# Designed miniproteins, single chains, continued (3): the designs that were tried, part 26

Each design is a single chain, and the fold is of that chain. pLDDT is the mean over its residues in the fold that is shown.

## One batch from the design tools (miniprotein)

Design m8933
Fold by ESMFold2-Fast:
Structure m8933 (fold): chain A 69 residues (1-69)
Amino acid sequence: MEEVLKELEEESERLERELVRRYLAGEITPQEATALFRERMRELVERKGREAGLSREEQEELLKRILSL
């Protein structure tokens, strides 16, 4: 659990940096950046959670924790 959370936090930081860069380049709006972040983090949590053997409910709880950061 903690190992997966750490990986997701690192991926979250990378994604945030990518989306900020795209926003500054005029490619996306702040609202689009927020929507893309949530969508991609949901997909990433589902993928990594499944790989780690987490249930769907555990994946949803993990996503809540990441999105509350």
Scores: mean pLDDT 78

Design m8934
Fold by ESMFold2-Fast:
Structure m8934 (fold): chain A 73 residues (1-73)
Amino acid sequence: NELKELYILRGKKALEEAKKADKEGKPEEAIKLYELAARYFEAADRLDEAKKVREEAAKKYPDNPRAHELLKE
């Protein structure tokens, strides 16, 4: 479906921007973008990819409560 394809592309873009924000030393922005990427993958019914994105954010920022929230059921 065209809509799911759009969500996948949006998720990939958000994930790339999250990694860029991380490299630029912007943890708050990076975490928000990881969350956005995971939500787009969930909207596209790509639950495995969404889970990996949430796990990556939590791994990068283990002591940040916002990143920890990404692991909630």
Scores: mean pLDDT 83

Design m8935
Fold by ESMFold2-Fast:
Structure m8935 (fold): chain A 107 residues (1-107)
Amino acid sequence: AAVAAEQARLNTGALAAIRVVLEEARERGVPREEVVERVQRIVAGLSEAVRLVDAGDPEAAVAAGAEAAREAGGERAEEAFRAALDSPAASAAAQRATWAEIQEEIL
């Protein structure tokens, strides 16, 4: 239960960071290939964070997720990631809808 809740929060944080990356990319006219690379970096960071939660290290998990967000989208993306961790985790349906919107924008 606790692990699943932490994974849901980390996923919500990753989606928030991806939204920041997409917003900045639209404003700056970033090429699709670079946007995809940045999104993949956040997804890889989320996968690592989930593995760390499963290993019993939630502090390292948060740090890994935040670092991936910062590397992909800078301070704004890291801030969005961390802010989402302090908020109720989005429902599975809301997370899926957000991911579908992200895929539509980058595909």
Scores: mean pLDDT 79

Design m8936
Fold by ESMFold2-Fast:
Structure m8936 (fold): chain A 63 residues (1-63)
Amino acid sequence: MALPKDLLIEQLKEVAKLYGMTEEQINELIEAVENGDIEKVRELLEKYFPKELAERFVEALES
């Protein structure tokens, strides 16, 4: 089941904080999510997250 987008964004913020992303980097990621810029979301997630986790978040956002 797809999570509500707002709940997914909150989970993404918490995980990004755990992986040591700065507030500015988190804001850039969330802005890309809100704009539906899936290519930028994928690029940012792959840069800061393990590949498997990045792919899982991208799939959830595309649902």
Scores: mean pLDDT 78

Design m8937
Fold by ESMFold2-Fast:
Structure m8937 (fold): chain A 59 residues (1-59)
Amino acid sequence: SPLEELIEKVEKGEVTPEELRERLEELGVSPAHIDLVVDAFESGRESAAKVLRILQEEA
């Protein structure tokens, strides 16, 4: 899925916080969820990847 491809890029450090926000907007992720992921990314790419996997499973 496009979201799984994005998670892999986050884990590899291949996206900036700005690019991550833009890609999530393109995928139709809600603004509230985008803010959670971007905030987690500022704490580390591993944290952002975990939040993305949770949203993928629960949304």
Scores: mean pLDDT 80

Design m8939
Fold by ESMFold2-Fast:
Structure m8939 (fold): chain A 57 residues (1-57)
Amino acid sequence: MSLEEAKLALVKIANAYLKGMPREEVEAQVRALEEASGLRITVEEKDGLPVISAEPA
């Protein structure tokens, strides 16, 4: 998986979260993306908004 593909997948996950996808489902998709991309992904909540960050492992 390319870095661009991983970024696009993260944007889709963030949009799904904003549209009311349950947190458990969001985290499951993030874990699958970590495994596929080799990136380390963190999901936090600040001021009621999801903050998703990705960095090389």
Scores: mean pLDDT 74

Design m8940
Fold by ESMFold2-Fast:
Structure m8940 (fold): chain A 60 residues (1-60)
Amino acid sequence: EEVENYEKIFNDPSKSPLEQAKAYERLAQIYKSNGDTEKAEEYEKKARELRKSLGIPAVE
């Protein structure tokens, strides 16, 4: 799976917050498709919180 590649993106301090948010969104999709709803929800929340900090709405 591509999980390790996306984990490297959001742990890389040289990446922009928007790139990190996109990596979280992609991981959420991967975990959701694999039936891991807990991890999917966690990464969706992280992506939304990060987008909110950039001025993009992050509420339901």
Scores: mean pLDDT 72

Design m8941
Fold by ESMFold2-Fast:
Structure m8941 (fold): chain A 53 residues (1-53)
Amino acid sequence: SSEILKLTYETFREVADLTERYLAGEISEEEYIKEVEKILAEFKKKLAELEKK
């Protein structure tokens, strides 16, 4: 659905923004990995809710 595409796009943007913050030295590698894992977990949860429709 278009909702799945939007969710996917927004998730990729969040990861891209986080990557830029890491490259700028604003966060550590450990924090970057933890935040990416959180984003992916949220994505999977939201994706499952959308697929139930």
Scores: mean pLDDT 84

Design m8942
Fold by ESMFold2-Fast:
Structure m8942 (fold): chain A 92 residues (1-92)
Amino acid sequence: MDEKLEKGLELYYEGLKAFENKDYEKAIEYLEEAAKLFEEVDKKKAADAYTYLGEAYAKMGDLEKAIAAYEKALELDPENEVARKNLEEVKK
């Protein structure tokens, strides 16, 4: 079993749980680590993690970091509709 994929998934779901609980600082910590692990094994999962990371930054009002995260998601998966939509909204 791929240890990076397993650890990435564990951190990703903890990040999503923190995000749903509106603990955006914790969501950022988990999603950053998950995204880095996923970049080495699964670009689509990495893009999803960067998309949620961008959403967490946007919720905290850090629009520059949100934009960077969405752009990174689209670099990894140009077809990520959520990242594209969110990037368009923050660039208004």
Scores: mean pLDDT 87

Design m8943
Fold by ESMFold2-Fast:
Structure m8943 (fold): chain A 72 residues (1-72)
Amino acid sequence: SLKERQLELWEELGRASPQEVLERLAEAEERVRRLRERIREEGETPELRRELEAAEAELRRYREFIRVANEE
């Protein structure tokens, strides 16, 4: 169920409001952008790669929540 998946994602996001989710999405997109810039300029390190993977996973969760909410 889309409602069940939306609830699971909402709980994972700390029961944030739709506005808070949009703000967190924008912050997550900026974090990914900044980490990609750092890797490009400074070179890839295991630390930066882990931070990028974590940031990309967070971004995917926010995007999925918005996608599921829009399909509701």
Scores: mean pLDDT 76

Design m8944
Fold by ESMFold2-Fast:
Structure m8944 (fold): chain A 72 residues (1-72)
Amino acid sequence: EEEARRLLEEAKRYLEKAKEAFDQGNVSEAQKLLDKAMELIEKAIELGKDNFDLVVEATLLQIEAAVLKNSL
């Protein structure tokens, strides 16, 4: 489960960068960072699907990413 947790932490960093890029008006950069975050979240869920806490955390990040994507 070490791998799933690391992917989730990496996804959080990309999501933060995507939010910053969006706030700065860099829509294309925000989209690229957001796509990367979403890929990492999906992989984390696949690897850690039997861990309730990780799945909950990853699902909340997916919702946050979806909200940002709908704002682009």
Scores: mean pLDDT 82

Design m8945
Fold by ESMFold2-Fast:
Structure m8945 (fold): chain A 67 residues (1-67)
Amino acid sequence: IEELKKKAEELLEKLKEAAEAGDVETSIRLAQELGKVVKELEEKGETEYARELSKEALRLLMQALAA
């Protein structure tokens, strides 16, 4: 679980950087990777964390698409 949370944090940081740069292709790829981690966290009962992570990832992806 902690390893998954760490991976999620790293992916989220990369997604934030890609979104700020307007890199739509990289943002989509990172969002997909993060979605896989979200699913694993949900399966392990980290529902609240997974929900918050999913919302933040979608927000950043939308930011990239709006650039």
Scores: mean pLDDT 80

Design m8946
Fold by ESMFold2-Fast:
Structure m8946 (fold): chain A 81 residues (1-81)
Amino acid sequence: VAAALARAVAAARAAGLSDEEIRAAAIRGANEAVAAGREDEIPTAALEAILEAARAAGASPEALAELEAALREVRAGVAAA
């Protein structure tokens, strides 16, 4: 999970997002998961929010594919718990 999140942050930076924008997106996603009573989905929700921010910023198809791959890895890790 941590390695997939690190890769997602790197891809978002490559897409032109600032560290502040990435942090804000991750916090927003995490807060939405907590508000929904889905604390087990915090890593997934944070990464989904980062992916949405990257799409809004006009990230390349390659950067989006890396973020989507990281999201699949996080989802698999959460589902295995």
Scores: mean pLDDT 75

Design m8947
Fold by ESMFold2-Fast:
Structure m8947 (fold): chain A 58 residues (1-58)
Amino acid sequence: GAEELRRRIEEARRELEEAMKELEEAETLEEITRAIGRALRAIGEIFEAELQLRKLEA
C-alpha cells in the first residue's frame, strides 16, 4: 500500500545520505566509484517508489 511505498522512499533517502557521506570521505577511485554507484541506485529506488505511489493516488 501507500504506507509501504512511503517507507521505501524514506529508507532509500537514508541510503542516499549514507552514499553521499561515503563520497565525501572517499579518497580512492574505487571508493568514489562505489559511493556514486550506491547513490545512483538509491536515487533510482526513490523515483521508482514515488512513481508507484503516484499511480496509487491516480
Scores: mean pLDDT 84

Design m8948
Fold by ESMFold2-Fast:
Structure m8948 (fold): chain A 53 residues (1-53)
Amino acid sequence: HLETTTFTPEIMDLITTLREKGGEAEEAALRAALKAEGVSDETIETVIAIAKK
């Protein structure tokens, strides 16, 4: 039911940090990391929305 998306351990740590702290700097870091991995803007917004919950 789930497509496997390959994230680096660094990106997983950024997701966890954003979820815990919820800061703009953490969100910007996660956006930059996902963009560097070639993730689409729509997917980046979805990941950030999930991380903030």
Scores: mean pLDDT 74

Design m8949
Fold by ESMFold2-Fast:
Structure m8949 (fold): chain A 100 residues (1-100)
Amino acid sequence: SQSIQILQQSLNIYRQIRQSIQNGDIQQARQQSSQAYGIISQGIGQFRQQNYPQSVIGNYQTQRDMLQRIVDGQMTPQQSLTITGRMIDMNQGIIDQMRS
């Protein structure tokens, strides 16, 4: 479904961000977070157009805000890892529920 595709894209880029941070590639993590911001923003627009639940839209708005803070260097590497990991777990949980 469109929801699964958007969630899968978000999950994949978050995994890339996490790997970049773990490797100490902070500049790469910021660039990937900027790319993720675009994907999430597009996803929010699509979710709104398709009348998705406010819980899904609100969640993606929160993810977009967190990505902006990584891009702007407002988070420590450890904070960025924690938040990215949480976003991965949450998106994976939604995908798993939709596939069950």
Scores: mean pLDDT 82

Design m8950
Fold by ESMFold2-Fast:
Structure m8950 (fold): chain A 84 residues (1-84)
Amino acid sequence: SEAEELFREAARLYEEGRYEEAIKLLEEALKLEPNARYQAAIGELYAKLGDYEKALEYYEEALKLDPDNKVIQRNLEKVKEKLK
């Protein structure tokens, strides 16, 4: 799908350290379909940029779509610790 192609390109940008560009592609992918994996990936990228408030928002949205995902829950908890 077009969303999956955007996700793959975002992964390439992530490997290159181009985090803001990767976020833009993932935001485009989210406009095409709601997806916990895309939400969580944006959360991780914002955390790498030090924007823990935005990372929190995206991980919370990811958990709404996939509430039993232990990896997303653990990453959300780590981000909450950064905001204390």
Scores: mean pLDDT 88

Design m8951
Fold by ESMFold2-Fast:
Structure m8951 (fold): chain A 60 residues (1-60)
Amino acid sequence: KVIVTVKSGFSLKPVQEKVKELGGHIVKQFSPDKLEVELPANAVGELKKTPEVADVQPVV
């Protein structure tokens, strides 16, 4: 599981779609700019390349 922080002014929708595309799923949204997601470990790098993503942090 990882916490994804979205850049200010950007929609969560492209990030949610990218997570699903990478074989992951949304666990919960706990702020307007932060999502907890579960995805394959090798997919974290691809998620970080998303223009809307400011940060990706492991929750372990």
Scores: mean pLDDT 78

Design m8952
Fold by ESMFold2-Fast:
Structure m8952 (fold): chain A 53 residues (1-53)
Amino acid sequence: SLSELEKEIRKKMEEAKNLTPEEQQKVGREALDKLMEARRKAAREGKISEDAQ
């Protein structure tokens, strides 16, 4: 569900643009962290390379 995670991140970023820059930065960092974890799990399933760890 990497594509679903990316869609969720996009929605959170859109919502965060109405917040302070600090909140936007926090959402961005959390989004990157989740993407890295999801890609690592997808690599274990053989869907992508592990270069995203």
Scores: mean pLDDT 71

Design m8953
Fold by ESMFold2-Fast:
Structure m8953 (fold): chain A 87 residues (1-87)
Amino acid sequence: KSLEEIYEEASKLPEEEKIKRFKELVPDPSKVAEAAAIAAALEEEKLAKLLKELAKEETGVELSEEEALEAAKAIKELAKKLIEKEK
C-alpha cells in the first residue's frame, strides 16, 4: 500500500477516525511515513492539538500553540514530500 493510497483513504475518513489511525501508528517508528501521510489528511489545527497532546504524553514537553502549529505544518510538508518521492 503506497503513501498516496494511505493519504487518500485517510482523507475520506471523519477527523475522529484520522486521529485514531494516527495514534495507532505513533508508537511504531517503522510506520513514521504512514503516520505522516495520515496526519497530513488532518486539518492543521486538529493536527497541532494532537501533537501538543502526544508531546506531553510521550516526552513530557509542553508545546505552545505556535510550536504545535509549526510542527503540524512541518509534518504536512514532510508527508507531501514523501508522497511525491513515490511518484
Scores: mean pLDDT 77

Design m8954
Fold by ESMFold2-Fast:
Structure m8954 (fold): chain A 73 residues (1-73)
Amino acid sequence: MEKELEREIVEALVRIALGVLVATGEMSRETADEAFELLSKQPDEVKLEVTLKLLKHEGKITLEDVKEIIKEV
């Protein structure tokens, strides 16, 4: 049950982070939806690292920025 709980926590953190970025206007709703789909296919460690990098990103975040960050992890 450990890995299941970890996945639920990671998914919740990704949802919260993307929601914050949309609310602040740093990310469009369309980009956030596509980012969530891309991240859902990644391992949990990649999801967390990409999510933290997105939260620390200065200014507007495009889907291309999300894809580049995923490639760097």
Scores: mean pLDDT 80

Design m8955
Fold by ESMFold2-Fast:
Structure m8955 (fold): chain A 71 residues (1-71)
Amino acid sequence: SHAEAEAYLNEGIKLAEEGRIEEAIEKFEKAIELDPNYAEAYFNLSFILHHSGREEEAKKYFEKYNELKAK
């Protein structure tokens, strides 16, 4: 459900704030699994991947974020 996806997004943001980057990524991925059209989850995943040096993956998720926001 979207509510469950939102809970995972919020957990991921909290983990990222604590510097627990790998765990934050896992939570954002779970949010996307539950709601594949959850634009905010793609944005947060792309942002954290960019800051962890995973530039190619970050770009792919940011492109998906832009697609969802434009449509």
Scores: mean pLDDT 87

Design m8956
Fold by ESMFold2-Fast:
Structure m8956 (fold): chain A 89 residues (1-89)
Amino acid sequence: SLAEDIERLAERSTNPAAAEHLRKAAEYVRKADEFSEKGDYEKAIEYYQKAIDHLNEASRLASGQEKIDVDALLLGVATNLAAEKNKLK
């Protein structure tokens, strides 16, 4: 899952501030997934957006391969956010 992938990246991070943002992003992705499963798409969107905010901060703090990995996960969460928005149409 995306949350598990974000947590694994946090565990490998050499930047404690980036790692903390990654952990918060993973927590928000888990909450978004739970609300999505319950059909609460508005709350799922809110929590995916919070995850994206933390992933953007992690990307800003990261460098090299870690930044590339964070940016890939950011794209994944953004894709899930778009899918949730489509459910409101």
Scores: mean pLDDT 89

Design m8957
Fold by ESMFold2-Fast:
Structure m8957 (fold): chain A 57 residues (1-57)
Amino acid sequence: MSDEQKQEGLRLVNEAIAAAEAGDEASADRLVAEAARLFGLSPEQAARLRESVRATA
């Protein structure tokens, strides 16, 4: 994975946390899905990332 892809994925995760804190679950779900795609995560790993974002918010 390139450093650019890694930084973009982390940016999307941070935005997902902010969206979840604001109560925008639709944006949080979309941002997590984009981050999971960039990181090459399986559906199970993507679901775990989404739960982590929800727990952090």
Scores: mean pLDDT 81

Design m8958
Fold by ESMFold2-Fast:
Structure m8958 (fold): chain A 86 residues (1-86)
Amino acid sequence: GKELAEEAIEAAKKAIEYAKKGDIISAIGLLIRAIGLLLDLEWRGAPEEAIKAAELSVKAGLYALQGKFEEAEKLLKEAEELLKKL
């Protein structure tokens, strides 16, 4: 569960970086990856903290696509803190 949550956080982090550069297509691709990882975690019955970290990662990517980078980075930090509890 932890490894997939880590991959979701990394995908969201890269999505934020691409969105900041104006590469919205690459940012969307990474958001789709984060969504896929969230669904995999839910179907595997992963710990609630791992699922929540992936949910926050997806939400961070969505905020980044809206240009809301401060909100995106705050959610990403919360996801990273949840991952440390696993």
Scores: mean pLDDT 86

Design m8959
Fold by ESMFold2-Fast:
Structure m8959 (fold): chain A 93 residues (1-93)
Amino acid sequence: MIKSREGARELFLEMVRGLIVRLESPSGPPLTNQDLRDLMLVLLGMLGRPPSEAPENPTFDQVLELMREAGRAFGVPEEEIEELIARLRELSA
């Protein structure tokens, strides 16, 4: 459970960095539809939004947009958010 904005920011950054590491691994399993849904649910929960807002078949772009919202909400600098999103988009191409 996240009890502070600082703790939320650290967990958010750890999650994003972990996803980057997973996507950089050539032998790692590919992101499944369930993985994208799980990421959406975690991000929605961190933002205090209901799980019903997660679509059944979320796109990677929808996950990235929710990451922007979460990063801003947790006080991550805009430049760092855009750099992380650009890296994730590059790795998913």
Scores: mean pLDDT 78

Design m8960
Fold by ESMFold2-Fast:
Structure m8960 (fold): chain A 51 residues (1-51)
Amino acid sequence: SRIEELIAQLEETRELLEKLVADPSLSELQKLIYEIVVGSTEYVIERIKRR
């Protein structure tokens, strides 16, 4: 279903963002932005899974 595909895409995006946060070339500001995006993605995935 569309919901299952969306969850899979969001989980893949989260994994990519977590890898980006681990990059030592990133500034502290860039890391903070990526951490916020990761947290927001997790929140959306959990909300979709509960439906």
Scores: mean pLDDT 75

Design m8961
Fold by ESMFold2-Fast:
Structure m8961 (fold): chain A 77 residues (1-77)
Amino acid sequence: SEREERYRRAIEALEELIKRGGAEEVTVRRIAERAGVSEATASAVLYLSVPLPEELAKRVIELLSELAFELMKEALG
C-alpha cells in the first residue's frame, strides 16, 4: 500500500542518516525531509507508535540498535 511504501521510505532515510555518522542529526524532521514523507509518518516509524508488518518492525529495531551504538560512541569518544 502507499502507506507501507511511506513507512519503507522513512526506514530507508533513518538507515542513511545513521550511516552518515551523525547520530545527533537523526531527527523526525530530517527523516521526513529525506524520505519525502510527513513528520507524523517519520515520528510513527522512529517511535514505533504504529503497528508495522513484522518485517518492517524488525528493521526499525535493528536500526534503533545501530543508532544507540553510534550515540554511545559519540558520548564515549
Scores: mean pLDDT 79

Design m8962
Fold by ESMFold2-Fast:
Parts: sequence; structure tokens; C-alpha cells
Structure m8962 (fold): chain A 90 residues (1-90)
Amino acid sequence: SLEDEVKKLLEEMKKLSPEEMAEAVYKAINKFMNELDPLLSEDERQELQKELYELLEKFFEAAEKGDKEKALEYAKKAFELILEKYKKVS
């Protein structure tokens, strides 16, 4: 399930360098959004993209500073946002 993929990714990220964490999150978000976008209205897509952008900006800032704990918090929030949207439209 998507929830299982998210849990696995978050555990794997604990072992990664900040650069590898950034790559992993970027790839995962793109994959999940490609699956979710066709299920959303245009307004829902725009709102989700805006909220994700804000969380990802904070994630990349934390990763850049080597703050793995904050990076994981923002990554978790971004994935939780996607899962909440997926649950409502699935």
C-alpha cells in the first residue's frame, strides 16, 4: 500500500545522507503525485501543490543544513498530506 511505501521510505531515509534524502523524497513525491493528480479537481491540485511546495521547501532547507531530524519531520508531513488526500478521493 501507499502507507507501507511511505513507512519504508521514512525508515530508509534515517540511513541516508542529506543529498540522498533529498533525491529519495523528490522521486517519491513525483511518483505519488502522478498517481493522485488524475483523481483531484483542478482547485484541489492547486491547493495540494501549494501546501506541498511549502513543506518541501522547509524539507530541503533542513536537509541542506544537515538537520536530519527536521528534514524527516517535514518529509513525514508532506507524505501525510498526500496520504490524507489519497484517502479522501480513493
Scores: mean pLDDT 82

Design m8963
Fold by ESMFold2-Fast:
Structure m8963 (fold): chain A 72 residues (1-72)
Amino acid sequence: SEKHELILRLIGLKIRLIGLKIELERLKEKLKKLDPNSEEYKKIQEKIEEIEEEIKRIEEEIKELEKKIEEL
């Protein structure tokens, strides 16, 4: 069933989203302990930006999947 396949994909995306949000909080906590002028600070800030963009993409995909599921 198409609806069942979309629901399974939705669950997978929600699990991925939780994992990314945990990693984001870990990196933000690490960032608080670093010198803002350090190369390590810059690298972690870049990683945070990458994860935030991935979260945004997944949240949009979840929104579209939820719409498709509701229409079925």
Scores: mean pLDDT 89

Design m8966
Fold by ESMFold2-Fast:
Formats: sequence, structure tokens, C-alpha cells
Structure m8966 (fold): chain A 59 residues (1-59)
Amino acid sequence: MASTWEDVAADAVEEMRTRLGLSEAQLADEAVTREALRRLGYGDGQIERILAVLRRRLA
């Protein structure tokens, strides 16, 4: 199994929902999502890649 940024983003969304309690509206707020990803331990480079994937998933 090859991990992709699509898979990383899916796992991050699940953790933001289950561990941080973020709503769909909060997940659509890029500033809120960026800070949530930092709280989950993602670095700035990983956060930007995850956010790029999330923009495509939410579109």
C-alpha cells in the first residue's frame, strides 16, 4: 500500500472530527483547519499539502 497525500488528508480529517470535534463548517475554514493540523502534529509543509487535497475533496 502506497500512502498518498489523499490518504494523509483523509486521516487528518477523521482526527480533526473525532479528537478536536470540528464541524463541517470549521473544516471548510482554512484558518481553523490549519491550526487544527498543527495541534495534531503536522508540520507547515505537510499542512499546505493536506489543505491542497482538502480543497479538491470539498469541491
Scores: mean pLDDT 77

Design m8967
Fold by ESMFold2-Fast:
Structure m8967 (fold): chain A 88 residues (1-88)
Amino acid sequence: GSAAARAWARKSAEGTRKNRDYYLSLFEEIEKEDPELAEKLKEMARVNAEVTGDYEFGLASTAKGYDIVRKEREERERAERLAQLLAA
């Protein structure tokens, strides 16, 4: 579930660039939760690999980036809603 993906993403952020397997596991969790999004991430990684030559790194980095952005958006939306309620 999303909780496992978030915990894993945090662990990966604390780790090193050598933790490629952890990022690929995050991608697998995304694929279980949203297969359509997973296909888009694969396509983005493929396009990035045309420049970098490293599809797995591109896929792992894209999955990590997506999870971070998603979490930040969720936290910002929640904070904005709370601020609006407190300002009323």
Scores: mean pLDDT 68

Design m8968
Fold by ESMFold2-Fast:
Structure m8968 (fold): chain A 58 residues (1-58)
Amino acid sequence: SSFLSPKQLEAFGELWRLTEGGKKPLSEEEKRELGKKFGLSEEEVNELVRIYEDIVNS
């Protein structure tokens, strides 16, 4: 089962693109732009990044 909304899944795709598949860390500017693009708070962006990093590093 997926607990991600369609919006969170789209944001995940953008995270994949920005991090080059987890090969580089996300910058503070890229986090800010991600939040603006998807209407996410700083806390929501940081949580999404943590989930993304857990998946990529597993």
Scores: mean pLDDT 75

Design m8969
Fold by ESMFold2-Fast:
Structure m8969 (fold): chain A 83 residues (1-83)
Amino acid sequence: SLPELPEELKKAIEDYQTAVDVLKKNIESLKKEREKVKDPKAQEGLNKRIKFYEELLKRAEEGGKQIIDRLAEEYGVPKELFE
């Protein structure tokens, strides 16, 4: 369980974790689908979709961390709790 945190910060952490989990599951699903596909053009299309979601994951991780860091600073919560 999360430590006792301000509700807005707790929600930001939960939203971040949910977004990252969804994107990771989508990437895994697409990678499994790519392994089943024998057509090179279909594999290329799946590779482009995988790269798209990997880029979204990077942005979600960066943006979510920035929001969490900002809220932690605003509420005076030590950042060590998120390491």
Scores: mean pLDDT 82

